Designed miniproteins, single chains, continued (3). Designs and how they scored, part 86

Each design is a single chain, and the fold is of that chain. pLDDT is the mean over its residues in the fold that is shown.

## One batch from the design tools (miniprotein)

Design m10968
Fold by ESMFold2-Fast:
Structure m10968 (fold): chain A 74 residues (1-74)
Amino acid sequence: SSAQEALEAQKERLGEEAEKEFAERMEKALGRKVPLEDLYKLSDDEKAKAKAILEELEPVLRARVAELEAEAAA
């Protein structure tokens, strides 16, 4: 359905925005740009910072997804 297609498109865009926000916070926290595929190269201290950023962003992302799903269900 067109409503389901719109919901999926909005979720995809939200995921892209979340990845950008994570990358920006990582750059600020580490003082350098780190691509997602290079996260395995981080030091233990840098990995701890990455985890803290994810823990902060994940509930915000989940709340936004829930809002989109509620909107689509209405």
Scores: mean pLDDT 79

Design m10969
Fold by ESMFold2-Fast:
Structure m10969 (fold): chain A 100 residues (1-100)
Amino acid sequence: MTEEEKKEAIVKGDFDKLSGMSAEELKRLVDELLKEGIISDNIIAIEVQILAQKNKDLPEKERAELAIKKAVDLLNKAGKVEEAEKFKELATKEVEEVLK
């Protein structure tokens, strides 16, 4: 699989192709795509999952708050400002109600 095919698999969320990648390679390719201004829902999901694994030893509420912040930042970079604000409000309320 070429690097371009790997980047396309990340953008499309082809997890069967992504399963053969190391977490380090996946992070590098995602960072390159973000630097190029390519932001998809799948890239947001991958970044959130990487962050969740890195922060696995944190309390669930703190992990959720960091994940929300990351998703909001990426949605804003994608130009989805209204979606970012709505997601932040709903997800923050859910965390406060469920993880107390």
Scores: mean pLDDT 75

Design m10970
Fold by ESMFold2-Fast:
Formats: sequence, C-alpha cells, structure tokens
Structure m10970 (fold): chain A 99 residues (1-99)
Amino acid sequence: AEEDLEKGKKAYEEGNVKEAIDYYFRAALSEDPEIAKEAVENLLKIGKDLVERGDPAGAFYIAQLLSQAARKSKDPEVRKLAIRGAAELFDLAVKKIEE
C-alpha cells in the first residue's frame, strides 16, 4: 500500500494520470488509515482537476472508486472522507455536464 502511494505520486508527476489513479486506488484500500486517507485525498484532487479540464467522465470514474474504497474500508474517518469526496465529485461532474 505504501509502495502504491509512492508509485501513484511518481506517475502523477510524470503526467501519467491513469496510472496515478490506479495506484492511488490500491493505496486507498490500505489497512493503514493514514496511507488510505492520503490516497483518497489525492484521488479527490485528480477528480477535481479532471472536472476543470472538461473531463466529467473521468471524475465520475474516480467518484466510483472512492465509493468502492469507502465500502471496503474499516476505518470510519477513511469511509467518511471517501464518501464525501465521491459526493463532491458527482456534484461537480453533473454541474460540468449541464454547462
């Protein structure tokens, strides 16, 4: 999970957004709540960037991943962060499509 978080950061820095999302999702499933929270925060950041760039479909995809991470997590703060992030990305993506 820690390795997945570091690989996600590297992929994002290199502009490999899809690979970054895949690695961050794996890290978000970590039993370490600090690693999982950081991964969820990075997924939310990427999702918001995708909405701003005109890719609401990508943001929907990340919202689905956050919803899945929330369902699988045993940590209540990770679940709360992931569910709130998913809801925010769904709202932003819908508003972008309606523009």
Scores: mean pLDDT 86

Design m10971
Fold by ESMFold2-Fast:
Structure m10971 (fold): chain A 77 residues (1-77)
Amino acid sequence: MVTRVTIDGVPSREELRDVLTQLHEQGAKTITVSVIGPDGTVKSLTFDASDIDKAVEESMELIEEMKPEKVTITGVS
């Protein structure tokens, strides 16, 4: 099963953690965070859904670098 969540603009660390935690609780095995920059550049990171702390930290580093227009988070069970 695939679940997708979209956040417009630059998410906070707390907002990102909440989404990742919700996807893991819903049974996601892997989570992909796709960061879309204002220039249309897309960078994606894929994590084991149980590695929430790693997913939050690495995703926030990318988000701070890119200052995204949009972040799409995809959970796959």
Scores: mean pLDDT 84

Design m10972
Fold by ESMFold2-Fast:
Structure m10972 (fold): chain A 71 residues (1-71)
Amino acid sequence: LKGKLEALRHLSQAKELLKAGDIQGAIEHLRQAKRAYPEISEILERAIELAKAGDIQGAIEHIDEAIKSLG
């Protein structure tokens, strides 16, 4: 429960930072979400890759899928 809620907070913050153009801040929050809830690591690794490539919309879509998977 605690790890899931912590991951959700980091995922929400990462989305807002991506929308604001803070790619490095977003990537750090995605890394924290992976540490809090390792089961979403594959989805978040892809989100980090897309964010680094400048595909902000693709990164956000993968973050939304991770949030959905957390229930």
Scores: mean pLDDT 87

Design m10973
Fold by ESMFold2-Fast:
Structure m10973 (fold): chain A 91 residues (1-91)
Amino acid sequence: SELLEKAKELKEKGLEAIRKGNFDEALEQLNEIIKLGVEALKKGDYETAIEIAEIAIELGRKILEKEPDNLEAGIQEGIALIVLGLAKLLK
C-alpha cells in the first residue's frame, strides 16, 4: 500500500524530529500520518487504515513521553484512536 509506505516514511521523520528535540516537526509528521489513515478509511482500505492509525498512536505516545503536557499531541493521539476504532468497526 502506497499510503502505508508513506506513513512509515513520515514515522521515521517524526522519530528523527523527536531525537533532535523538534517536537513541532514531529507533530506535523503525526498530523500527516493521521490524514493518510483517514484517506485509507475513505477508500475502504480498513486494514491499511488500522496499520496507519497504530503508527500515529505510537508516534503520539513517544511525543507525550518527552512532553507529557503537550495538548496537541494528546488531541492527535485521540483522533488516531477514533480512526482505529472506525476502521475496526467497518472491517
Scores: mean pLDDT 90

Design m10974
Fold by ESMFold2-Fast:
Structure m10974 (fold): chain A 66 residues (1-66)
Amino acid sequence: SLKEKAKELALLRALKAAAELEKKTGLEPEIRVEQVDEDTFRATARAGDEEVVFTVTTADIEKLLE
């Protein structure tokens, strides 16, 4: 479903951001993925004082599948 794909994309983006933060800071990153509403997932990657936050929606997945 579009929701599962949006959640998977959010997780993949969080993992990529976490890897970049680990390279930049030398610290073990923390990853959080949460559902904000019916169609939106928030992904957060954090290492020390560095944080990256992004959102993925089901509409983003629809655009990728067009």
Scores: mean pLDDT 81

Design m10975
Fold by ESMFold2-Fast:
Structure m10975 (fold): chain A 62 residues (1-62)
Amino acid sequence: MEEERRAAAQKLHDLNLAGKTWEEIVAEAEKEGWETLFELVDSMAQGGRDGAAAIAAEEAAR
């Protein structure tokens, strides 16, 4: 399982270097049926949403 997560992380990194958006990466994971990659992308997308919300709150406080 750790090896699968490492492979999924490497694939995610390669797709990100290719300039893919998170939506495109999710679509690729669904197309390939990579359960581990899908879970990893979901986790990172959640972190990204939390970060975006923090930035929006900071802008709203201006």
Scores: mean pLDDT 63

Design m10976
Fold by ESMFold2-Fast:
Structure m10976 (fold): chain A 110 residues (1-110)
Amino acid sequence: SIREKMKEIALKAIDLAIEALRVARAQPGLTPEQRKLIDELEKLVGDLYVGVRMDLLTPEQVIEKLKEIVKKLRELAARLTDPQARAFVESKIEEIEKLIKELEKLYKEM
């Protein structure tokens, strides 16, 4: 079903966000502001994972939360001093944005 396909895409986007956050958290010399942003993102991603897994969220809410995660990940990437870590996080953001576009397309087909 379209709903099952959307759930799979959302969970894939969540996995990409988790990978980005693991790389960011592993960086040496994180500022208090960077740590706060990572903590906020980890909570947002965790809450989204539970909501998607338990079918508690509408497709619109899932898309909105993924867009919020992308916005915050971009803020985080801009603050990363290691160019390899920044490039990795930016590559995950690009993949998540492609998945958001797929979700928006499927939502319009519902």
Scores: mean pLDDT 90

Design m10977
Fold by ESMFold2-Fast:
Structure m10977 (fold): chain A 53 residues (1-53)
Amino acid sequence: ATPEQVKEVAKRLGVELTDEEARNIAAAVNGNPDLSVERAVTLYANAHPERVR
């Protein structure tokens, strides 16, 4: 996954991410074969509810 793909998925799910947060999520997805971009963004949003709009 790329940071750009993470930001596009986050935008679709109503989650606002910084470029750094998107890079960190992309790295987590690339390091974890069982973790999808959508699941990673959803888990991040649950931990950071202030990012959900």
Scores: mean pLDDT 79

Design m10978
Fold by ESMFold2-Fast:
Structure m10978 (fold): chain A 60 residues (1-60)
Amino acid sequence: MIREIIREEILTRPHISLDELADRIVKETGASREEVRAVFDELLATGEVRPRRPITVSRD
């Protein structure tokens, strides 16, 4: 299942870009980039993966 492969890839390579992730999964599974993105969004929504983004700081 592409969901499991995406999760495994993110856990193994936390610095992987979304574009690189999509290219790898497309090669591995034959899924479309849009399908990979949709599954990634679902994993984020369920809390199984966490995006690495900078901490939001309040402006003075």
Scores: mean pLDDT 69

Design m10979
Fold by ESMFold2-Fast:
Structure m10979 (fold): chain A 64 residues (1-64)
Amino acid sequence: KEEEIENLRKKAEEYRQKAVSLGDEFKKAEKEDKNLATQKAKEVARYYSKWRDYEIKAEELEKE
């Protein structure tokens, strides 16, 4: 149970870091290509959503 919670938190952190990395790519893309920037923005939003989902799952397991 504790190991599962830690694994979920590690996945959340990985998704958070991926979102940050994609955010940097988004800023670079804004100077080069609007379409690429839009795609990067959508990816950032998706990874932020996954980060939150994994954090919520870890919290739910902690309560059980």
Scores: mean pLDDT 79

Design m10980
Fold by ESMFold2-Fast:
Structure m10980 (fold): chain A 78 residues (1-78)
Amino acid sequence: MLPETYIEALKRAYERLKAESDSDRYSISEIAEALEREGLPYSKATVEGLFDKNRDGYTSFEEIEAYLKKLEELAKKG
């Protein structure tokens, strides 16, 4: 999947999580399900490797935003 398409799908998954959740914390299972709904069927282990950098079993608003920013910067550089 191209980085730009991936970033857009990830942003849509994140917006869906924000709309459906009353919390700024999302479980790895919730992230994986949201990504699958956007056509990004990642395994739970892959999602953990990408987002659970603090190894707490959750991804916060700040962690998702930081990851999106990193991807956008990489896409701008090539």
Scores: mean pLDDT 69

Design m10981
Fold by ESMFold2-Fast:
Structure m10981 (fold): chain A 70 residues (1-70)
Amino acid sequence: ALSVPSPEEARRAMQDLVDKSRQARAAGDLRSEASYYTAGAIYAIGLEFLASLGVPGAREAYEAAREALE
């Protein structure tokens, strides 16, 4: 649990998924949009769990992830 990679790397991976979701939406690919957005949301749940364990930087990364999904 505590040997997980940096919360900042997890946040960046989530942001990449959100960006891909937005690109799919712009291209009219609603299925890919939904798929990428769902993956990003699952990533945010993982960051919330790390924040609940007191991992340094995880709460800040989680809050940024939640804001990006809005």
Scores: mean pLDDT 76

Design m10982
Fold by ESMFold2-Fast:
Structure m10982 (fold): chain A 62 residues (1-62)
Amino acid sequence: AEVYRRAAEEALRNGDGAGAAAASAEGVKHGEPDPEAGRYAIEAGRISGSAGAIAEGRRMLA
């Protein structure tokens, strides 16, 4: 469902790279086709300096 993608976008708007990455990962687990959330997690991680968010987003794009 769209709920995890919206959560990732909301976290990114708030500057929460870790929250964006976590929401993206949950979306994938629940069957959301979510390449945009992966990209958003990477961008948020780069801005905030979160290596974990970058790694999670990269994994989703693979």
Scores: mean pLDDT 66

Design m10983
Fold by ESMFold2-Fast:
Structure m10983 (fold): chain A 100 residues (1-100)
Amino acid sequence: SSSLKETIELMLEIARESELYIAERKTEEIIKEVKKLLEENPEMTEEEAIELGKKMVEEKVRVMNSPEGEELLEKMKKKVEEAVEKAYKELKEKKEKEKE
């Protein structure tokens, strides 16, 4: 086997692992930002928060121009959606109890 092919394959694997790690960390930061916005803006709907989070993923999470990169981006968007839905439910329940 050519050493060049092996080097390229190794570099691509390292790039993919680095991209995944960076994407996950950036998505976690986005989730924290959206949760803070939900707490500070009680008028914000769950749908508005999810849309904002997905837009932030599209703008801030960089992926390779590849099918794998597109799948990673969609996975990050779904992770934001699920986290926002959970956070929205928890925050609304807490605020409802405080308004008693």
Scores: mean pLDDT 79

Design m10984
Fold by ESMFold2-Fast:
Structure m10984 (fold): chain A 119 residues (1-119)
Amino acid sequence: MKLSELITELTRLLINKTLTPAQLDAILAQIGAIIDQAMAKAGLSPAVRAAVRARFAATGAVLRELLAEIEENKDDEQKYASLVTAATLLLIGLIEDVVITLSREAGISLDEAYKIVSE
């Protein structure tokens, strides 16, 4: 499955209020595996791969915390809406954040980093 399809699936589940913690964990694990495999195939150094994995894991942890808070606050209209918006923005920005991190850590262009991640 392509990264864009996995992000689209997560975003759809979140907006439809049907995303479970188990589904989030499973899809994030798939995204992380695809990114790491793409970096390995591109011959990137262990240090670069570790930095990108750490950034992805940090974003994943924030998404898990936001999902828990969304469930706890579903009866608070303002807080619920703010948390869903925050989670949606993190999901939309996930690939861009990985690409920016990869570009910086590897010393390559954003276009080169995007090609690695999008394959």
Scores: mean pLDDT 82

Design m10985
Fold by ESMFold2-Fast:
Structure m10985 (fold): chain A 94 residues (1-94)
Amino acid sequence: SLIEQLLSKDDEVRLKALEEILKEVTEENKEEIIEKLKEILENSGDLKARAAAAILLMVFEEKEHAEEVLKELSKSKDKFVSEAAKIALEELKK
């Protein structure tokens, strides 16, 4: 599943999964996706998966503040965090 791909060892697979989750969220599946993302954020030892989950949760639950935070994260020295934030910002524009 896309949620499991956030736990991939391949950063490209993780980033593609993040983009696809943003595109596939509907009113019908949003609650289930949020629950799974919260589980990753709380229980995963994978820092990149936790970062991706945090970015997605911010977009889904705090969209009015998400743009400002994501703009700051897009300047991160961590390449994964900066790329994930850029993908999320691009999807927020749509």
Scores: mean pLDDT 84

Design m10986
Fold by ESMFold2-Fast:
Structure m10986 (fold): chain A 87 residues (1-87)
Amino acid sequence: KLEKVKEEVEKLVEKAREEIDALDLPEEELLKRRREKLAELMEKAAELLRKENLDLELADALERIAEMIREGAPLEEIVAYLRELGE
């Protein structure tokens, strides 16, 4: 059942990429939109994991990452947090 969650997350990532690539906006606005979409993706991935009762620890971590993004944390801090969590 984890495979279904992975497929749904991959679809969400692809849709977000297509939506952002279609935007004819200044680079600064594109970066802001990418951050917003990334936070949404993390929240949706966490929701899917919780719904299927899969890897609740990862779901908690994804929700934390989404919170950091929404609070304006630099991408470097988010990457550091991900590295700390291990693979």
Scores: mean pLDDT 72

Design m10987
Fold by ESMFold2-Fast:
Structure m10987 (fold): chain A 95 residues (1-95)
Amino acid sequence: MIDRARVEELARRLVEAELEKLRAETNSEEELEAKLKEIEERIAAEWPKLKAAGNETALNSDSVLGHAIALLEKYERAPAELRERAEAAIREHLA
């Protein structure tokens, strides 16, 4: 089994790194949100395929990591239930 704590630590580090990149590339909160929406649209298209893959190799893809970051950022200010759902979806994908 993949260690959930290790995956969460990796995701946390990658979220911080990617947020720094997005902040450096964007001039405003509106521009940041526009980029996040673009990633969300990519998730809607690719997520069913990524879930079907369901293996550790998929996690090492830039696309999969980008989708995980977008989900975490999208639901970061959302109710706890939505955050739990995003975390559960990532965990389910890795299982």
Scores: mean pLDDT 51

Design m10988
Fold by ESMFold2-Fast:
Structure m10988 (fold): chain A 65 residues (1-65)
Amino acid sequence: GKEHGEKAGKIAEEGGMGPSGAGGAAKGGEGAAKADRKKAAEDARKQLLEKGASEETAEKVAEAV
């Protein structure tokens, strides 16, 4: 989320990128974090279904990620 974007921006700034580059990295990090959450949610749902959990249980776990 936003916290991941801030971390990405700070890393870019520490790596010698200018303020504009750091801002771009922060936005990119926020988007990446959201994509990673979606993938983690899909993986969690799949694993729970594989273990015989109900679709409702798998969905609740996916929402928690």
Scores: mean pLDDT 59

Design m10989
Fold by ESMFold2-Fast:
Parts: C-alpha cells; structure tokens; sequence
Structure m10989 (fold): chain A 94 residues (1-94)
C-alpha cells in the first residue's frame, strides 16, 4: 500500500540521517503513523501530509543554522520528504 511505502521510506531516512533532531522528528512521525495503522488509509494519508508539511517547513527554516556539510544532508532529507509528500498528495487526490 502507499502507506506501507511511506513508512518504509521514513525508516530508511531515519537510518541514513546523522542529525539527532532530524532523526527524532522522523521517528515521531513514524510512531504516529504506526500507532494509527488500523485507521482508514485516507485518514492516515491526511495525517502524513500534515506532519510532512510541518517537518519540511521546520527543516527549511532551520537550514541556515547548520554547517555546509549538515546543510547538504538536510537538503537531501527535505528533497526525499517532498517526494513522499507528492506521493501522499497524489494518493489523496485519487
């Protein structure tokens, strides 16, 4: 399912991220989605959309405060979260 793909991608992002705050934020979203896994998929996708939008905004706002090496890592995380958001939005539009 689309939600299983979202969960799998969040797990990969957590494993690949080195920043503790980014890992914690991704883990919180993953835990929220897992705790509600028995909810209708459309409700889970709405939850995922909201949290992805908030996380992307938070990371973009904090981006200038990171070192250049950390900025490159965070920009890759943001890009992958935006790809997930686009897939979630497409699923909600269906």
Amino acid sequence: SLMDEVIAELERLIAESTDPEVKAALQALLDELRSNRDAPERELLRTARLHLELLIKSLEERLPSYSPAQQAEIERVIARLRELLARVEAGLAA
Scores: mean pLDDT 84

Design m10990
Fold by ESMFold2-Fast:
Structure m10990 (fold): chain A 74 residues (1-74)
Amino acid sequence: LSSTAVVVRPDGDRVRVEVLDAEGRVVASTLVGKDTPPEEVERTVRRLLVEEAGVDEETARLMARGAARVVAQL
């Protein structure tokens, strides 16, 4: 059973969002501005989860929404 994780961390003046596979390897990453709207962050992360990590649309939406909230707090 493979679990996918999303890691959000500061990266200079931006925020790095990484998608990790079951082995903890980065399969996709993006950099977003701290001022990027939450809807845009959510859309970008959802795309990475579905296209790069093979996460289903429903799970990807929930994970992406969570990641967007974390980005907004930074």
Scores: mean pLDDT 80

Design m10991
Fold by ESMFold2-Fast:
Structure m10991 (fold): chain A 92 residues (1-92)
Amino acid sequence: MEKWTEEKLEEIRKEVEKQLAELERAIATDMDEEALRARLREAAEEIIARGLASAEAARAMLEALAAGRSVAEAVRVYAEVILKKLEEELKK
């Protein structure tokens, strides 16, 4: 039913988790959170404006930022929505 292999989905999941962990570490060490918030907001607005498949995840991230959540929390929300979509595509 789905076009993804279990191996490919596991690879995507690991890559997303790796990217998230790297971002969390960067924020914890020396990244300017205010500058990161601005970049995430611009990236999410672009994704939404272009109607990309990740628009739902981008919108959830913008809502988290608007609610005063940290950059790490907002990125986690984005990753969770993407991973949930992948799981739902598998299950159908």
Scores: mean pLDDT 68

Design m10992
Fold by ESMFold2-Fast:
Structure m10992 (fold): chain A 100 residues (1-100)
Amino acid sequence: SSLDEKIKEVLEQLKKALEAAAKSFDEKTRKKVLEFMERIEKVVLDSVKNKESLEELKKKLTEIMAEAYEELKDDPEAASLVGSAVHELLEEIEKLIKES
């Protein structure tokens, strides 16, 4: 559907922005941030494929965000970057659903 395509476009743009921002971190922290982004991407793509509700997607992404805050607790800027990415993604997906 066109909604599914728009969600995928938002995800790709956010992924590129996160990868660019993560270049300022050390290799270990950058790897963790990119691993969290890969998990976010998988959850979003699976949600689109399986036609899951926004509430179910929100729960799954919030769980990933909580795990990122714990694993990146010594790197608050990196934890904040992952948290901001989840927040932006959910806000954009919610807007796209409301416009459909």
Scores: mean pLDDT 84

Design m10993
Fold by ESMFold2-Fast:
Structure m10993 (fold): chain A 83 residues (1-83)
Amino acid sequence: SIQEKEDQHLAELQALIDAGASDEEIAQKYLDNLEELNKAKIETENLSDIDIAFEAMKLAVDKQMSPADLRKEVEEKIAKKKA
């Protein structure tokens, strides 16, 4: 499922953080994961045109963020998953 894939991606990102990976490495892996999830959602879910546009806009914002800001977003998603 999409949720299982998100969980796997967060676990992989946590492993990179624990291994001392650079912000740039974490950011690139995170963006690759977001693109993969967005594509999977479009292919597997009956999203409206508005929902597709909204997801594309969020991804575009993330792509404009610095590696340090993307790392913070990853850490926030990991924390939210634990909550």
Scores: mean pLDDT 78

Design m10994
Fold by ESMFold2-Fast:
Structure m10994 (fold): chain A 76 residues (1-76)
Amino acid sequence: SRREQIYAIIKRTEEKAKEIGNKLLSDPSATQEQLEKFKKVVEEASLELGKLIKEDASVEEVKEVAERYIKKLEEI
């Protein structure tokens, strides 16, 4: 179903964000600025993805937004 596909996307996105966050936290060269940027991007992603789910956005829209946020996290 649409809802199952969206929740699968959200779960994978959360897992990827956790992996990136764990890598940053375990890196002794990581700056406070990088950690703060990571937190802000995660908060923005949660708000935007939550809004899309509430507004019954398409699977394609949720996937696109999730992928954009993962890319932003990887670029920190």
Scores: mean pLDDT 84

Design m10995
Fold by ESMFold2-Fast:
Parts: structure tokens; C-alpha cells; sequence
Structure m10995 (fold): chain A 97 residues (1-97)
């Protein structure tokens, strides 16, 4: 069966959210954002991921949430990169269906 229009729009929204985190990572690495601003962006991203939980493979969801929790405890460029990479794996898993 073909994906619904709504599923395509949701996947596009997820792509935008990943792009936003990649941009946040770049700004943080350049000293343009505080740790509190990074935490706020990551909390927004977490809420988005939780809202689409039913569309994500359980193992991939658990790994992504683990990396998000690690990032919130220790906001670093490396932890931001790990979240972005795990989010890309989730995105590609949904896109190939």
C-alpha cells in the first residue's frame, strides 16, 4: 500500500526537526548558544519524538531516547551529534517503508 499524505507530511516534519538539531549543534559548537538554550531545543525535540513513538521501531526509539537523556544530563557537541545520528537512523527506517 502507498503511504498516506499525512504520513508523508509527518516524515517531512521529522526531517525538519533533525535539520533544526543539526543547526543547533553548529551554533553551540561556535559558542552562539548557552547550555540552557540547547536544553530547551532538545526538550522540544524529545516531545516531537514522543508524539510519533507509535511510528518508530521499538529498539531504535529506545536508543534515540537514551541518547536524548544523555544529552540532557551532559549538553555537549558530541552528545548533540549522537542524537542527530540516531535520529537519522529512525528517519531512514520510517522513510524506507
Amino acid sequence: SKPSREEVVELAAFGVEIGALSFVTMLYERGKLSEEEVRAEVEWFREFIESIKDKIDKELYERLMEEIDRLLEDPSVENLRRVVEEAKKVFLSIAKK
Scores: mean pLDDT 86

Design m10996
Fold by ESMFold2-Fast:
Structure m10996 (fold): chain A 88 residues (1-88)
Amino acid sequence: SLEQIRKELKDLAKEIKKMAEEKKVDVIKAIGYTIRAIGILIDLESDPSAPKELIEAAEQVKKGAMALLRGDFEEALEHAEKALELLG
């Protein structure tokens, strides 16, 4: 459901934010977050009724997780915060 996707994206964004703020990456988790965000994006983009804010939030979660994998904590934090803003 869209409500379940929204909750999952909030949880992913919070975890990315925590890793970015602490400047500590769990690489396996960050890879998992990236893959899951891509899967959510594919599902949302294939549904014409999907809210634009959820699509954008999923894109921000993906970008944040990828930034963690590059060691770019500032970029990861910005993406995670933007995702949380979009999700309310």
Scores: mean pLDDT 90

Design m10997
Fold by ESMFold2-Fast:
Structure m10997 (fold): chain A 57 residues (1-57)
Amino acid sequence: MDDEQFLKDSQALVDALNTIYLTKGRKAMYEASKQAGDLLADGRSVGDVAQWLKEQA
């Protein structure tokens, strides 16, 4: 389905940020969110950014 990749990538990104918050705390999640935003602005895909965030958790 055309929307399946978008939903999967979006869910993975949110899940990764939530994992960082629960395991490393609010400050780590905030810093990861800023870097994720910078990567998205630099043209990285949502999927690539979600994978990078998973590695931060």
Scores: mean pLDDT 79

Design m10998
Fold by ESMFold2-Fast:
Structure m10998 (fold): chain A 71 residues (1-71)
Amino acid sequence: SAEEALALLEEGLALLPTDPVRAGRLFGEAIRIAERDPEALRALAEYLGLKEPTLENLERAIKQLAVRALS
């Protein structure tokens, strides 16, 4: 569901500075939901401010956030 995917993304972002491994697992679960649920993909893309709600753009945005937090 869109609500479940958003909760996973938000928890992952909150954990990213202190537990990047757990954050990565939560991001993976959110992406899995987005692969199967177009509403979840749109909700995650909107939350992250993405112009185009595509799985590729979602995965890229999450990776960029992880790189910035770990750099």
Scores: mean pLDDT 83

Design m10999
Fold by ESMFold2-Fast:
Structure m10999 (fold): chain A 96 residues (1-96)
Amino acid sequence: HMEEMQAQRQAEGEATLDELIGLLTAARKEMGEADPESAKIFDARLKGLEAMRAGSPQAAADAGESLRHNWEAIKQEIEDAVAATKERAAAAKAAA
């Protein structure tokens, strides 16, 4: 039903924001241990997402839908950043 779909869409938006905030928080923590500058960039993104999460459920639904459209690019960017940080940390340990 449309009304159930609307409520589900809002719930999915909030879940999407929460999932991305969690993912970025975990990635930021791992990156911060090896690359504080990269963690700083993620800090700005987290601030923006926290603001969206604190907004209205309808705003969260729109944000969640937009994020899902860009989800693969966002995931790849986060994975690339984490992988690069781990590789640099491993190379530094090997060089030391």
Scores: mean pLDDT 74

Design m11000
Fold by ESMFold2-Fast:
Structure m11000 (fold): chain A 94 residues (1-94)
Amino acid sequence: DLLTEATKVINEKFKDEKDPEVIAREIAAMLLGASFTAEGVRQAADIAREFGVEKAAELFEQNIPLAEKLDELLRKGEFTLENVEKVRKEIAAS
């Protein structure tokens, strides 16, 4: 199970790390790679909470609206640079 394996690796790698941005970036690299699906971002938030890093979980949760809109663009075959920029601007304005 990817979630269980990632949690184990994160516990060993970040036992002394307190920067939630660093933890969030590494969790994203492990789970998302080049993917930004809403489900992947939710799983990253869940792992961060299981690890006890609430601030990292909050950072992932703040990106769920973006991931949901990007996932919708992918599903509709409308994933273009112009559409991605439009979605980013809409979220930044909200």
Scores: mean pLDDT 65

Design m11001
Fold by ESMFold2-Fast:
Structure m11001 (fold): chain A 95 residues (1-95)
Amino acid sequence: KVKVVTINVSDEDYSQIKEGFKKVDEVVRDALKNQGTQTIILTIGDTPGMSLAVSNYGKKKGAEYGVTSMTVTSASLSSQDSLQRGQQLVQQGIS
């Protein structure tokens, strides 16, 4: 199964990084309520430093939970554009 989620992190303040981590934890936990979840796609917004930190945290959490494939992308996109990108990655079978 595939889960596509957008997380917007727009500020380099440490509190925003913590909030991003919390959102990743929630997303991964919710996706794994179904034991068949194999792929999680996270789209993380706008701020390069914040996006990188949250992206790395998401990949680590996915690995800890045994997700076989986790794709994380940084985007300055609307939630609709993020969903479309996530769906395209799924169609291409990209991890």
Scores: mean pLDDT 55

Design m11002
Fold by ESMFold2-Fast:
Structure m11002 (fold): chain A 65 residues (1-65)
Amino acid sequence: GAAEKEKRELAFDGAIVETGKEAAKLGAESFEVEEVDKTTFKGTLRKGEEVYEKTYKAEDLLAKM
């Protein structure tokens, strides 16, 4: 339903924001966010030759809002 779609979109936006904050802290050159499944997002951060991956749960992201 619409409410489920809105929550998923908010969680995805939250994953982008959190990954962006981590990228800024690390001085990363780039970051990407992907949806792994209905409740899980993965952020990938690149700094030189280093690649960092972080996994976020939709529930945790929504709880921060």
Scores: mean pLDDT 81

